Designed miniproteins, single chains, continued (4). Designs and how they scored, part 99

Each design is a single chain, and the fold is of that chain. pLDDT is the mean over its residues in the fold that is shown.

## One batch from the design tools (miniprotein)

Design m15428
Fold by ESMFold2-Fast:
Structure m15428 (fold): chain A 73 residues (1-73)
Amino acid sequence: GPPSPDPVLQAVLDYLRKNSGKVLTEEEIAKALGVSRATVKRAIDKLIELSSTNTLGPFRIVKTKEGYILEAV
């Protein structure tokens, strides 16, 4: 369905944008935002789905063994 504003989703995206080009671990993001690692993973999975639209702007999230990185596209 269409993307709905989600405070956790937006907070995760904002944190990734602030640290654009850096690999961020789920634990680091979770601690920074005061949420669980599972919440971070679900939020990032949703952001990757939403990146296929222009709703949140042009970005790409790459999953690595160590963590996640936000790239502008």
Scores: mean pLDDT 75

Design m15429
Fold by ESMFold2-Fast:
Structure m15429 (fold): chain A 86 residues (1-86)
Amino acid sequence: SDEALIAAALERAVALVERDRPLTAAERAVIEELLREVLERLKADPTLDPRELAREARARARAAGLSPVAAQALAAAVDDLAKALR
């Protein structure tokens, strides 16, 4: 299910960041929203490049105020999410 894919990707991002510190509820919400947007884009066009999706997600997370570590963790989760759909 879409919710299971988002939950798995979110937990991957959480695991990567929480090696350093706990994620705040606000950071988790931003990550979940961006993962949801990526999933919808991939469902509409499954030929999208996972690398470009990860790069864009990282940039958007940084623009939303997330740390570089949290933004990079989201990018890794986006890459995994895209590969899980292929």
Scores: mean pLDDT 82

Design m15430
Fold by ESMFold2-Fast:
Structure m15430 (fold): chain A 86 residues (1-86)
Amino acid sequence: MKEKVEEFIKKLTKLAGEAIERKDWATASLLGQAIGEVKRLLEKGDYEKALETIKRYLEQAIDNPLTSPEIREKLKKLKEEVEKAL
């Protein structure tokens, strides 16, 4: 479980970088907040809550009208991966 959460943090970090490159600042900011909260949960050993937190932030980013269509597709794919890990 810990390894899965760490892998998702890496994927969130990559997506945040791609959002920055696309000047999708709203998504980049939201993913940055997700990474910070998930790292705190990882330190506490609350892996299930970490995955649920990732899912919640991904849903918020997907529903944000400022999110670019290309980033939204990648967010949806990552959400499916998180749901399979829960």
Scores: mean pLDDT 85

Design m15431
Fold by ESMFold2-Fast:
Structure m15431 (fold): chain A 61 residues (1-61)
Amino acid sequence: SQEEIEKLRKQIEEAKTVEEIVKVIQEGAALLAENRDNPELVAEGKKVLQEAHEKYHELLK
């Protein structure tokens, strides 16, 4: 749902460790798998996963 997408985005913003962002990536991937027949949610979920990936690289430096 859109609420789950918003929660994932907040978790990305608040993530301080690699472990926290990896958890967000796993949750985002699961959300996409469960909602693959909803193209709007899949598009938003892919954007969130991209944001999480960028944060992961930022934390690694």
Scores: mean pLDDT 80

Design m15432
Fold by ESMFold2-Fast:
Structure m15432 (fold): chain A 85 residues (1-85)
Amino acid sequence: MKITQEELDEQIKGLEEILKQAEEAIKKGDVHKAVILLTAAAIRIAGLEFDGTLNPDLKEKIQKAVKEARERLRELEKKVDEAEK
């Protein structure tokens, strides 16, 4: 999909907000809500990575955002696993 820099910034902001809401759900013990939010984040990360293949001018910015989001996602998934035990 062809995206503008403004659309990319909005997608990154939306992804960061979902990850923040997932962390808040984990802190509140709402594991079910956290899993749903983390799944939504994973889907959005995959979409951004795909957008990076179609938008070479934005590729570096997209790759950085994807890397940071994936690292955050892994940290939150680990916290969910710890909360389920």
Scores: mean pLDDT 80

Design m15433
Fold by ESMFold2-Fast:
Structure m15433 (fold): chain A 85 residues (1-85)
Amino acid sequence: EKEELEKEFEELVKEANEILDEVVSKVDAGEPMSKEELEEKLKKLKEIKKKLEELNKKLPSPEIERVIGQIDRLIEFLEELLEKL
């Protein structure tokens, strides 16, 4: 029900934030990310986005839409980094 969907949303947000924090940390440190790392992160973010889209269909929420938008921006950023390799 609603509580289960909210818990799933929180878990997906946590996973996305872990990826974001790792990316920000490496960028700030000037550490290069390998093509393999970028592809793995992109795959995970796309999976998280798909699950969030499914949640939003069951329980439409502006907050879920906002998080999807944030993930889309991160995906775009990582795809640009991958293209430069």
Scores: mean pLDDT 83

Design m15434
Fold by ESMFold2-Fast:
Structure m15434 (fold): chain A 63 residues (1-63)
Amino acid sequence: MSAEALVEIGKVVAKLPAEAQAALAPHLSDPQALIAAARTLKARDPSVAEALDELIALVERAM
């Protein structure tokens, strides 16, 4: 991923609740793992689904 893509991903992650940020943090270096973790979080908490959809779209565009 480019540095620019990482900055945009970081902005979306910063909008998430602290628990979601902690769950995603170990996977920030692995785009596939990050997408998988984001999809799992969407299934558990629909209230963050919109932000997680934005995150998934950004990671997929950066790959």
Scores: mean pLDDT 78

Design m15435
Fold by ESMFold2-Fast:
Structure m15435 (fold): chain A 81 residues (1-81)
Amino acid sequence: KALSQDQQINLLLAMAIAFKEAGDEESTRELVELANRSRVEPLSDEEVEAHVARTIARLEELGRLDEAAALRALYDQLRAA
């Protein structure tokens, strides 16, 4: 199921928060900018999935396993609704 624009923005901001907590200020800024861009031009489903996958992989690399698991659960919940 395709995410709504509001769901995309919420998901991108959740990813930004996870990176901010991990101390990755650059990734945080990029995701906030992407969320703001999504308000004008929504991302495709494939683009959302790619960003989620990359964020999960990066959080796992940083040892942020709980945040990676929480993001996966959030994305699955949004897709199931």
Scores: mean pLDDT 82

Design m15436
Fold by ESMFold2-Fast:
Structure m15436 (fold): chain A 68 residues (1-68)
Amino acid sequence: MSKEEVQKAAKALLEGLEYYKETGDKEKALEIMKEGGFSEEVAKEALELFEKTGDINKAAALGVLKSL
């Protein structure tokens, strides 16, 4: 995966996680992440990490790493 692809993927995860933080809508957050090229399984795992840690950047980083 190129640096640009990693940045785009991370941005999609961040946008999905921020949407979830603001609205609590998991279904829509998963859709946003999937548009960034992530599987539903990876997106759910990122959401779970965010719920456990409250750290949106760590959750996004996990999703990107799991997609490599």
Scores: mean pLDDT 75

Design m15437
Fold by ESMFold2-Fast:
Structure m15437 (fold): chain A 79 residues (1-79)
Amino acid sequence: SEKKKEEAIERGEVIGAALVDIEKLGITERAEKNLLEYMKSLSKEEALLILETALKKTKELGSEEAAKVLEKVKEEIEA
C-alpha cells in the first residue's frame, strides 16, 4: 500500500541520518549487524526500499563510510 511505502521511506531517512551519527562515534560494526538483522526480518521489497532511501540520505549528508555500510547490508539482502 502507499502508506507502507511512505513509512518505509521515513524509516530509511531516519536510519540513514542515525548511521551517519553512529559512524562519527566509531560504533559502526554493531550498528551494521543490528541493521542486517532488522532488514532480514522484513520482506526483500520493504528492506530494499528502506536501504535505498537510507543510502540517498547518507549521500546527502556526505558520509561515505555510512554509505558503504548500507551498500554492504544491501548486498547481503540481495543475495
Scores: mean pLDDT 83

Design m15438
Fold by ESMFold2-Fast:
Structure m15438 (fold): chain A 63 residues (1-63)
Amino acid sequence: GALADGIYKHTGVKLSEEQAEKVIKVVAENADLNGKELAEVIEKETGVKLSPEQATKMREALG
C-alpha cells in the first residue's frame, strides 16, 4: 500500500500497511523523543522493532 511503500522507499523498513499506519501515528505523537526512545515506544505500541537510526529516519521521512 501507499504508506508501507513510502516508508520502505525512504527508510528501507518493510512494513505491512496496518503496521505502517500504527508506526506513523506513534512517530507523530512522539516526535520530541530521541531515536532510541522513539524506537522503544514504537516496539512497545506496535510490535515493530527498529534501530535508533531507523526510528530517526522514520521521523525525518514523515516530517
Scores: mean pLDDT 81

Design m15439
Fold by ESMFold2-Fast:
Structure m15439 (fold): chain A 72 residues (1-72)
Amino acid sequence: GVVEGINALGQIGDPAAVPALLPLLDNPSGPVAEAAAGALVQIGADGLRAALPSIKDPDLQAKARAIINALE
């Protein structure tokens, strides 16, 4: 399912997944939002930083920067 796919992206740790995961933090499904948060934490600060140029939405880029700061 969607949650399982999100968890798999976190385990892979691919920074390319970050732009797809950030919007899911605001998903009305609690389990989806929680899985997205967990996946971003698993990707980690270095992976999130590498993904910053791929994030076109300023609000999502700000969220990514906040997560990076929280992980440091």
Scores: mean pLDDT 81

Design m15440
Fold by ESMFold2-Fast:
Structure m15440 (fold): chain A 100 residues (1-100)
Amino acid sequence: SRKELYEEMIKIVEETKEKLEELIKDPELREKVVALFEKLIEAIKKEASAEELYKLFKEVGEEITELAETLPDDVRAEVLKLLAETSKKLLELLEKLKEL
């Protein structure tokens, strides 16, 4: 169902947020990343359209990638890998949402 897809997206975003909070030790960077994910969670909770969520997912991914440039190489690699895996899962759910 549509509602189940939004709930799955929230779960994925929240799990990714928790993993990123553990990886990013700098408090200021962590706060910025958390704020970006809270923005995603809010949009999903409001049941934003697939098109709106796709745009927001791309924008947030780009902003986090930019923030990650200040991280140590090993941490940055883990952050980028996690973002790529999360993006794939979210895009698959958005595709299903468009079919409803």
Scores: mean pLDDT 86

Design m15441
Fold by ESMFold2-Fast:
Structure m15441 (fold): chain A 73 residues (1-73)
Amino acid sequence: MLTPEELLKRIQELYNKALDEITDPAELERIKGLLQKAVELIQKNPDDPSALEEAQRLVDEAEKRLNELIEKK
């Protein structure tokens, strides 16, 4: 599993990619919402492995959604 620092870096990379690649404002807000929830979990529970696992799942969901939207362009 990624460290909190590595996960936050991945979130930032996905956020920047979404801003660059996604033209639909509603889909962009969905991806941003998933990434924001992941950030909140890490910030509130930095030492909780279960919170980090949940954050990782949210990040993976955001990445999958982002890739699906890019493929539909």
Scores: mean pLDDT 79

Design m15442
Fold by ESMFold2-Fast:
Structure m15442 (fold): chain A 68 residues (1-68)
Amino acid sequence: SEKERRQRESRRRIEELVRKEGVPADKVPEVIPLSEEQLAVAREIGAVLRKIGDSIDEGLKSGKKPKG
């Protein structure tokens, strides 16, 4: 199924990016197979997660980590 294949690929990509960016698994929400509509919403959430990554990068520049 194309949806399942896309979900699997996205899941693997996210997991690899998280690992390479040094984001601990404890801070990453579980990736669940979603419908097309839910995937669109998840993409918006992904943009928020990217902002968190930017905040971490900004914190590294200042030598401080963002507070959760």
Scores: mean pLDDT 63

Design m15443
Fold by ESMFold2-Fast:
Structure m15443 (fold): chain A 105 residues (1-105)
Amino acid sequence: AMEEKIKQARDIIENLALKAMIETAVEASLQGKDVDKAIYAVNAGAEAVYEVILPEVDKLSLEQIKEIATEALNAARDAALAGMSPQEARDVAEKTAKEKLEKLL
């Protein structure tokens, strides 16, 4: 049961991360920005989201996991489109995910 929930949580985060990377790549391309840099920044943000959520999966519903991941990945996308580094996008995603997690626990 818990192993299945961890798999479902990973699938949710992965699907949201892929969507965020695609949307960021398209928007960066249309704006004449560095697409590769923007994708790397969103991916760094996604890694932070996994690190924040996975230890707390037993305390969260799948809907809460989706909500935290969505907000954090949107923050990473906005940072990437603003031209921030992968580390800066990661830091923004981690902060957003932790703040949302604290409000839900």
Scores: mean pLDDT 88

Design m15444
Fold by ESMFold2-Fast:
Structure m15444 (fold): chain A 121 residues (1-121)
Amino acid sequence: GADDDLLYEALAILTKYEASPLLFGAVYAALSSLPDEQLEEALTGIEGIGPKTAALIVEAKRIARGEAKGSGKLENLAELIHILSTTPQEKLLDLIEKAAKLEAEGASLEEIVNALRELSK
């Protein structure tokens, strides 16, 4: 379906730029319609994502939905997931490519989030 095509294109962009497991997992979590328990299992299928990292990404998605209170370490990850989850589909691939390109250039997660906030204004 159209949602499957969008996820496939997003993952292709991340693969092209050799995105980190954390960025790959955050994008997957933001675009996935899987329930949290199934999402955590799916995230452990990503090379470089262990059970602890998968659980952190799922917690960040809960914070992004307003279902949990953020703490400093998860704030940037939750904000990334929130931006991607609330961005219109027509702009989403451009934001994902920008995030992947910035990470490839050595940007931190905080720097990526700040750049995407400016583009979403």
Scores: mean pLDDT 83

Design m15445
Fold by ESMFold2-Fast:
Structure m15445 (fold): chain A 88 residues (1-88)
Amino acid sequence: AEVTIPIDGMTCPGCAAGVKEKIGKVKGINKVDVDLPNKKVTFTIDKNAKLVDVSKAVEEATKEFCCPGPAESVQKAFGEAYQKAKEQ
C-alpha cells in the first residue's frame, strides 16, 4: 500500500535526507519519495512494515534535525493514510 505523510517541519534538505534515510531503513518499506517543496513523503509499505515503526522513524528524524512540526501531526496524517490503505 502507498502512504503519503505531510511533514510541516520538513523545510530543510537535511531533514528531508534524514526522513528518507530513516524511513528507508524500516522493514517492508519500498520506493521512498521525498517531496520537499510540498512538505510530504510518499512510500510503499507491505504487511511486514509496522506503521508504528515508520511513525517512530519520522519522529526521530524530525527531532534530530530540529525541524518544526509536532509528532502528533505526523501520527494523525499517518492514521488517515493507514485507514485509506486498509480500505484498499
Scores: mean pLDDT 65

Design m15446
Fold by ESMFold2-Fast:
Structure m15446 (fold): chain A 90 residues (1-90)
Amino acid sequence: SMERRRKLLSMSDEELIELMKTIIRVMLHGFRDTKRPQTPERIFGALVRVADDLSTVMGLPRSRVLEAFIRALEELGMDQTVIDMLRSLL
């Protein structure tokens, strides 16, 4: 809808970062529930797939979504290895 598109286009970097924090928390909760190993490579791969999907669905540049994920991971105090892997895509 035009309203949804306007809201997404007017979304601040801070609002996007908060959305990314929510996505990270949900993803990590899912990994714990399925007893899957939470390796840096697994977390990185999952975040890249989500970023690509969000870029497509929201019509945002992939770089903007990845930058928001990097900021969210930093603010959550997440593993530096995952952060560095994501930065390598920019």
Scores: mean pLDDT 79

Design m15447
Fold by ESMFold2-Fast:
Structure m15447 (fold): chain A 73 residues (1-73)
Amino acid sequence: SFPQSSHPEAIDEYQRLLDEGAVEEVERGMREAHAQGFPPTAMTAYGAARGYEKLGLEEKAKRLRELAQEAAE
């Protein structure tokens, strides 16, 4: 589930959504979780960035990798 974004199931769910091209749903889910005090972990953000790269969304993937770097601190 999205509230536990560090769990492997959350990563798999993000990958499924990205395979369907549902980029906005992934972005919204991550923003809502962050607003509720559950920011994505570095692993979850890197996983989502790889999905964005597969879709050719290099700029979105780059921003998500930057978020992962901040989360790793």
Scores: mean pLDDT 66

Design m15448
Fold by ESMFold2-Fast:
Structure m15448 (fold): chain A 89 residues (1-89)
Amino acid sequence: NEFVEKLKEIIKELGKKYNIPEEVTDLLLSYAENAAKAGYSIEEIAEIVISLAEATAEALKESYPEAVEFAKKVKEAAKKVVEEAKKAE
């Protein structure tokens, strides 16, 4: 699914930009990939990824000052990917 791949690429780029540990971004990517393989919709995958990004940012914010901004940008990007998918079908 091209929208899942787009979401995964955005997560990788944002993780690097906001200095998020690679283990955290890899976790989000693995969850997105596994949810897609399990047959979840792009909307469901986006909701899961957003929730995980926000939860990990809340846990990491004292040690990683850019974690909250990372989660915010993941949410914005995921919503745009879902909008693009809805416009396609």
Scores: mean pLDDT 84

Design m15449
Fold by ESMFold2-Fast:
Structure m15449 (fold): chain A 73 residues (1-73)
Amino acid sequence: SMAERDEELVRIIEEDLAGAEEAFARGELTPEQLRQAARVAEGLAELLEKAGYRRAAEAARRAARRLRELAAR
């Protein structure tokens, strides 16, 4: 169902965000790369919303905000 796919997409987005946070903490990602990832996540949120994956869209928006926060010193 769409609801099951939406839930699976939320998990993938949250796992990807956690991986990015860990990589940044290890010095493997730059603030510029985090800002670029945030822009990609914002675009993904718009596509997911239009496709009806509202929970995944919200997760993508949260990820974008978190990535921008990490990039800000």
Scores: mean pLDDT 90

Design m15450
Fold by ESMFold2-Fast:
Structure m15450 (fold): chain A 96 residues (1-96)
Amino acid sequence: TELIAQAQALAREGLALIEEAKNSDLPEKEKLELGEKGGEKLGRAVVLVQEAAGNVLSQEEKDALIKLGGEIGKKVVRGDESALRYLGPIRQLVAA
């Protein structure tokens, strides 16, 4: 479906931004901003997966998932690589 294709694209973009942030020589503030942006894309991907599954999310629930994604992205940039699991099977989404 179009929603799953969009979710896959967002998940790939988000992971790429987080990896760029981790490997860059940017100042800490800019690295965290890239990590947050990447994580927010992962949060948006989760929203689209939920909607594709037929789940109806409120705007508040969508915003909360996007914000959670951003916080997880910052944690990964700070060295907590396991934090990605809190968004569910993101690796399965990019592999499909």
Scores: mean pLDDT 82

Design m15451
Fold by ESMFold2-Fast:
Structure m15451 (fold): chain A 86 residues (1-86)
Amino acid sequence: GMEVTIKLSKPPKLKVGDKVVITSQTTGAVYTGTVSEVDAEKKEITVGDLERISGGEPLKVGDKVVVAGVSDEGTELVSGVVTEVK
């Protein structure tokens, strides 16, 4: 599946292995995925195993997104920008 790196508006509460829903504010596309990497200092996450569940346009670098996830620290809802697509 597709992998994406997202620069977040704030440090993530998300952990590697957390399940997330990514909604593109640019295209309206919705994806599910699993967090594969977290860099709290850079405010970046990498999400792998991306599966598109709604919307017609794939995620692209520069897309504005909202990331929704559930971690051990509770529900996370954070905005970000896609910086890399693999």
Scores: mean pLDDT 81

Design m15452
Fold by ESMFold2-Fast:
Structure m15452 (fold): chain A 62 residues (1-62)
Amino acid sequence: SMGLEIGQRLDELYKEALKVLSGTEATKIVNDAADRIDVDGVPPDEALKEARKKMEELVKKK
């Protein structure tokens, strides 16, 4: 189903985020991406690109 594919991609994003961010920050990045897809109707590819850009911005602040 479409939900399983999106869930897998969000899990992959979470694992990537955990390599460079805290668990709390990684959870926020994934939840924000999920909300962009589910609430705002943003395509998954675009929402994941936005999430990765936010990760890069957070890493630059460290």
Scores: mean pLDDT 79

Design m15453
Fold by ESMFold2-Fast:
Structure m15453 (fold): chain A 77 residues (1-77)
Amino acid sequence: MEARVEVRPTLIVITAPSEEKRREAMDKALEILGRERVMVVAVGNEVMLARRDGKISDEEAEALKAAFDFPVEVVEL
């Protein structure tokens, strides 16, 4: 699969063809969202970050887009 990040209102899904790319993307997303405010779930070759308190803001979505050199899809913005 191609590398991508899917941003939903309360959930981010990271998919990438290599574990290195997935880990790098996860680290960047955790810096932006705050580790204390998300649950991390790893399922196969995907990493999901679920927001505990509120929704992912437009500012956070912009920071995520700036952090990655691959597509960021925003769903239900």
Scores: mean pLDDT 75

Design m15454
Fold by ESMFold2-Fast:
Structure m15454 (fold): chain A 87 residues (1-87)
Amino acid sequence: SAIDEAKEELLEFLEENKDKLSEELYEKVKRWIESIESLEDFRKLLVELQRLANEELARGREEDAEALIQLASKVQELIDKLEELEK
């Protein structure tokens, strides 16, 4: 399905950014992605990634924040693509 393809693409993108994330953040985000079943779950993930990125920025953890911002951008790209398919 388009949802399963988007999940796989997002998991690949997470793996590419793994070295920028702490182990705890990597495992947390990976679990969230694996739990996605709908377009609405992608939208919820986007909000959570933006919240985490802001928290990491506030703590001075620039690499973790950058990776989370890049993941949020990728989630938005996937949401836009999935919404286009619903036309």
Scores: mean pLDDT 87

Design m15455
Fold by ESMFold2-Fast:
Structure m15455 (fold): chain A 92 residues (1-92)
Amino acid sequence: SAKIEELKKQVRKEVLSAVGYTILAVGYEIEEDYAGAIKALEDAIAHLEKARELLRQLESLGDKDAAKDLADVDAAIEALRRRLAELKEKLA
């Protein structure tokens, strides 16, 4: 359906933004800008949380891939939250 395809496009956009911010965080860590790295990871997590919301909408519309994609996004959020906590510990 047209609605499913539009939501999938929005999910791809949010995931791509999250990937971009994770790469940016690596760049900040190389420069030892831990505050910049933390901000970039927080932005990456926010984009993945938006993707999660959109994937829940896709699941409610019967998209067969949504449950797997949701699990993948949840795992990515958890991994980034752990990394964020480790960086905050280094800054303390």
Scores: mean pLDDT 91

Design m15456
Fold by ESMFold2-Fast:
Structure m15456 (fold): chain A 101 residues (1-101)
Amino acid sequence: MKKLEELIEAVENNDVEKIGKILQEAIDNNDVIIESVARMVLTALRLGKPVEEIVEALRRVKELYEKQPDDIKAWKELLLEEARRLGLPEELLNLIEGLLD
């Protein structure tokens, strides 16, 4: 929860360095959910997607986590849906799918 809130704040502040640190910490801790979300965010920002759309996607992800924190299948389906909605590349979709297996 706290890392998702920090990630939303970093996106709203366009703090790419903070997002990168969150990603690295997720990798180091084997936090595949936060790693997947951070990779999605960094890719969306790199492709010039609007900050407001990225923040909306993150808020939807947070709402699902609050309702169903142990439902990894629902989490994976939502992340892939949001990544597709943002028009992110298939390479990222494949990476997220592999991480959440």
Scores: mean pLDDT 81

Design m15457
Fold by ESMFold2-Fast:
Structure m15457 (fold): chain A 80 residues (1-80)
Amino acid sequence: SPAFQQLQQVLDQLAAALSPADFQAVLAEIEAEVLAQAKAAGIPLDADQMSPEDQERLYQIMLDVVQQKLAQAQAQLQAQ
């Protein structure tokens, strides 16, 4: 899927921009934010109930959250 491919690329960029410890902390923030947004969007988190359309919507939410975290990390690095 296009969203999944972009998600992989952005996650690789985020991992390259951060220390391993900071990356783990940001991954925990991403997980919490994705779960909250998926719940608000009515996306079932049970794999047995998830349609292919729901999976693409979930990947899009993940992509949006990860892109936001990457932009924040880059802005913080530039501000130093």
Scores: mean pLDDT 80

Design m15458
Fold by ESMFold2-Fast:
Structure m15458 (fold): chain A 111 residues (1-111)
Amino acid sequence: SRAMTPSEAAAERMKLLLVGRLGEVFARLEAGELSLAEAARRFRELADELEAAAADLDAADAERARRAAEHLRRAARHLEAGDFEAFFRELLRAAAALEGLPVAEVEERVR
């Protein structure tokens, strides 16, 4: 096993923090502690943070961060529309982008 570069360490920290925050927003939404509009706002805030963080990452991790941000914004729109199936699909795609999993595999899990 090789030592992690500073960029790789930053990317892994970002993945762990964002997966934790995604889970927190979802758990609070399920508990009825957040309205759909409040949860959607929080997912958009996470998307903005991902795009900002992309500037400090290597090209591959920057692409993953921007892709995850796009899926979080789509998830927020579906959540506000009350389309929970489309919301969950986009949320899983965002998580898959951060983990480097192919989007098609995530779609098979949701179907």
Scores: mean pLDDT 76

Design m15459
Fold by ESMFold2-Fast:
Structure m15459 (fold): chain A 97 residues (1-97)
Amino acid sequence: MKEEIIEAVKKVAANPYGKVRVGDYEISANPVGIIFVKVSDSVARTVEELRAVAESLAPVVKETGEPMVVLSPVGMAFLTVNKETGEVHIGVFPRIE
């Protein structure tokens, strides 16, 4: 997994008013501990590409323990981790229009 994204998630989780950019990923957090990763259409042009991005971020969620929402032009993905088991759950929600 991309170590830069893990470090960015840790940084915004500690200071949730900041933003960190890692390549085409804009990473931010809200005060209740949800991480937001905004990706451009160069990264996710289809729902399948959005799912692949979410799956690539599952190890980040597992390592950091922070829930994550991936925002793209084609929809959103929601990633959560069970802190006891380390199991990552991914939901993908396409834009219908």
Scores: mean pLDDT 77

Design m15460
Fold by ESMFold2-Fast:
Structure m15460 (fold): chain A 80 residues (1-80)
Amino acid sequence: MSKEEIIEKIKKIIEELREEKKSESPEQQAVLDETIERSEEIMKEIEEEEDPRKQAILLTVWAIEVAGAYFEVELLRKKE
């Protein structure tokens, strides 16, 4: 996977998160907002990174952050 492909995929997920946010509760919106901001930060780091292995590590960190956000949203749903 090229750096350009990674960035394109992250941008698509950010757009999906922004759309999902519109239908969520304020608590879930806050989690999604933090995930969007973190995704944008990691995307910038990947854009600036020349080493493909470090790019892969950053992609892995991003995937963990997104998974954590979905887990937190599910916990908020179960709380109600």
Scores: mean pLDDT 78

Design m15461
Fold by ESMFold2-Fast:
Structure m15461 (fold): chain A 104 residues (1-104)
Amino acid sequence: MSLKETYINQLKEIKKLVEEFLKKAEDLGAPKSVIDRLKQAKETVEELIKLAENESDVNKVLALTRIAAQGVIDVLEQVRKETADNPELVKLAEEAIEKIKKIM
């Protein structure tokens, strides 16, 4: 596997974690503000994947992967703040953050 392929696979794993969390948040009846943030995060990661696939510079692909990981972590931290009264959503957000950290 090329180094670029490794980073693109990491981006795809980050996208999958956002999709899984979004589905769980919807199932738990999370606020519309939370759902909208997660949908925007998913769309942003999809755009970063497309940029990475068309990028020939591996260092730029790495930068895009790090931007995606940190961006999703920031969104999940904000979700934790917005859903502090819902322990299940807080726990799911913490688990998603840890999974993203392990991918990197």
Scores: mean pLDDT 88

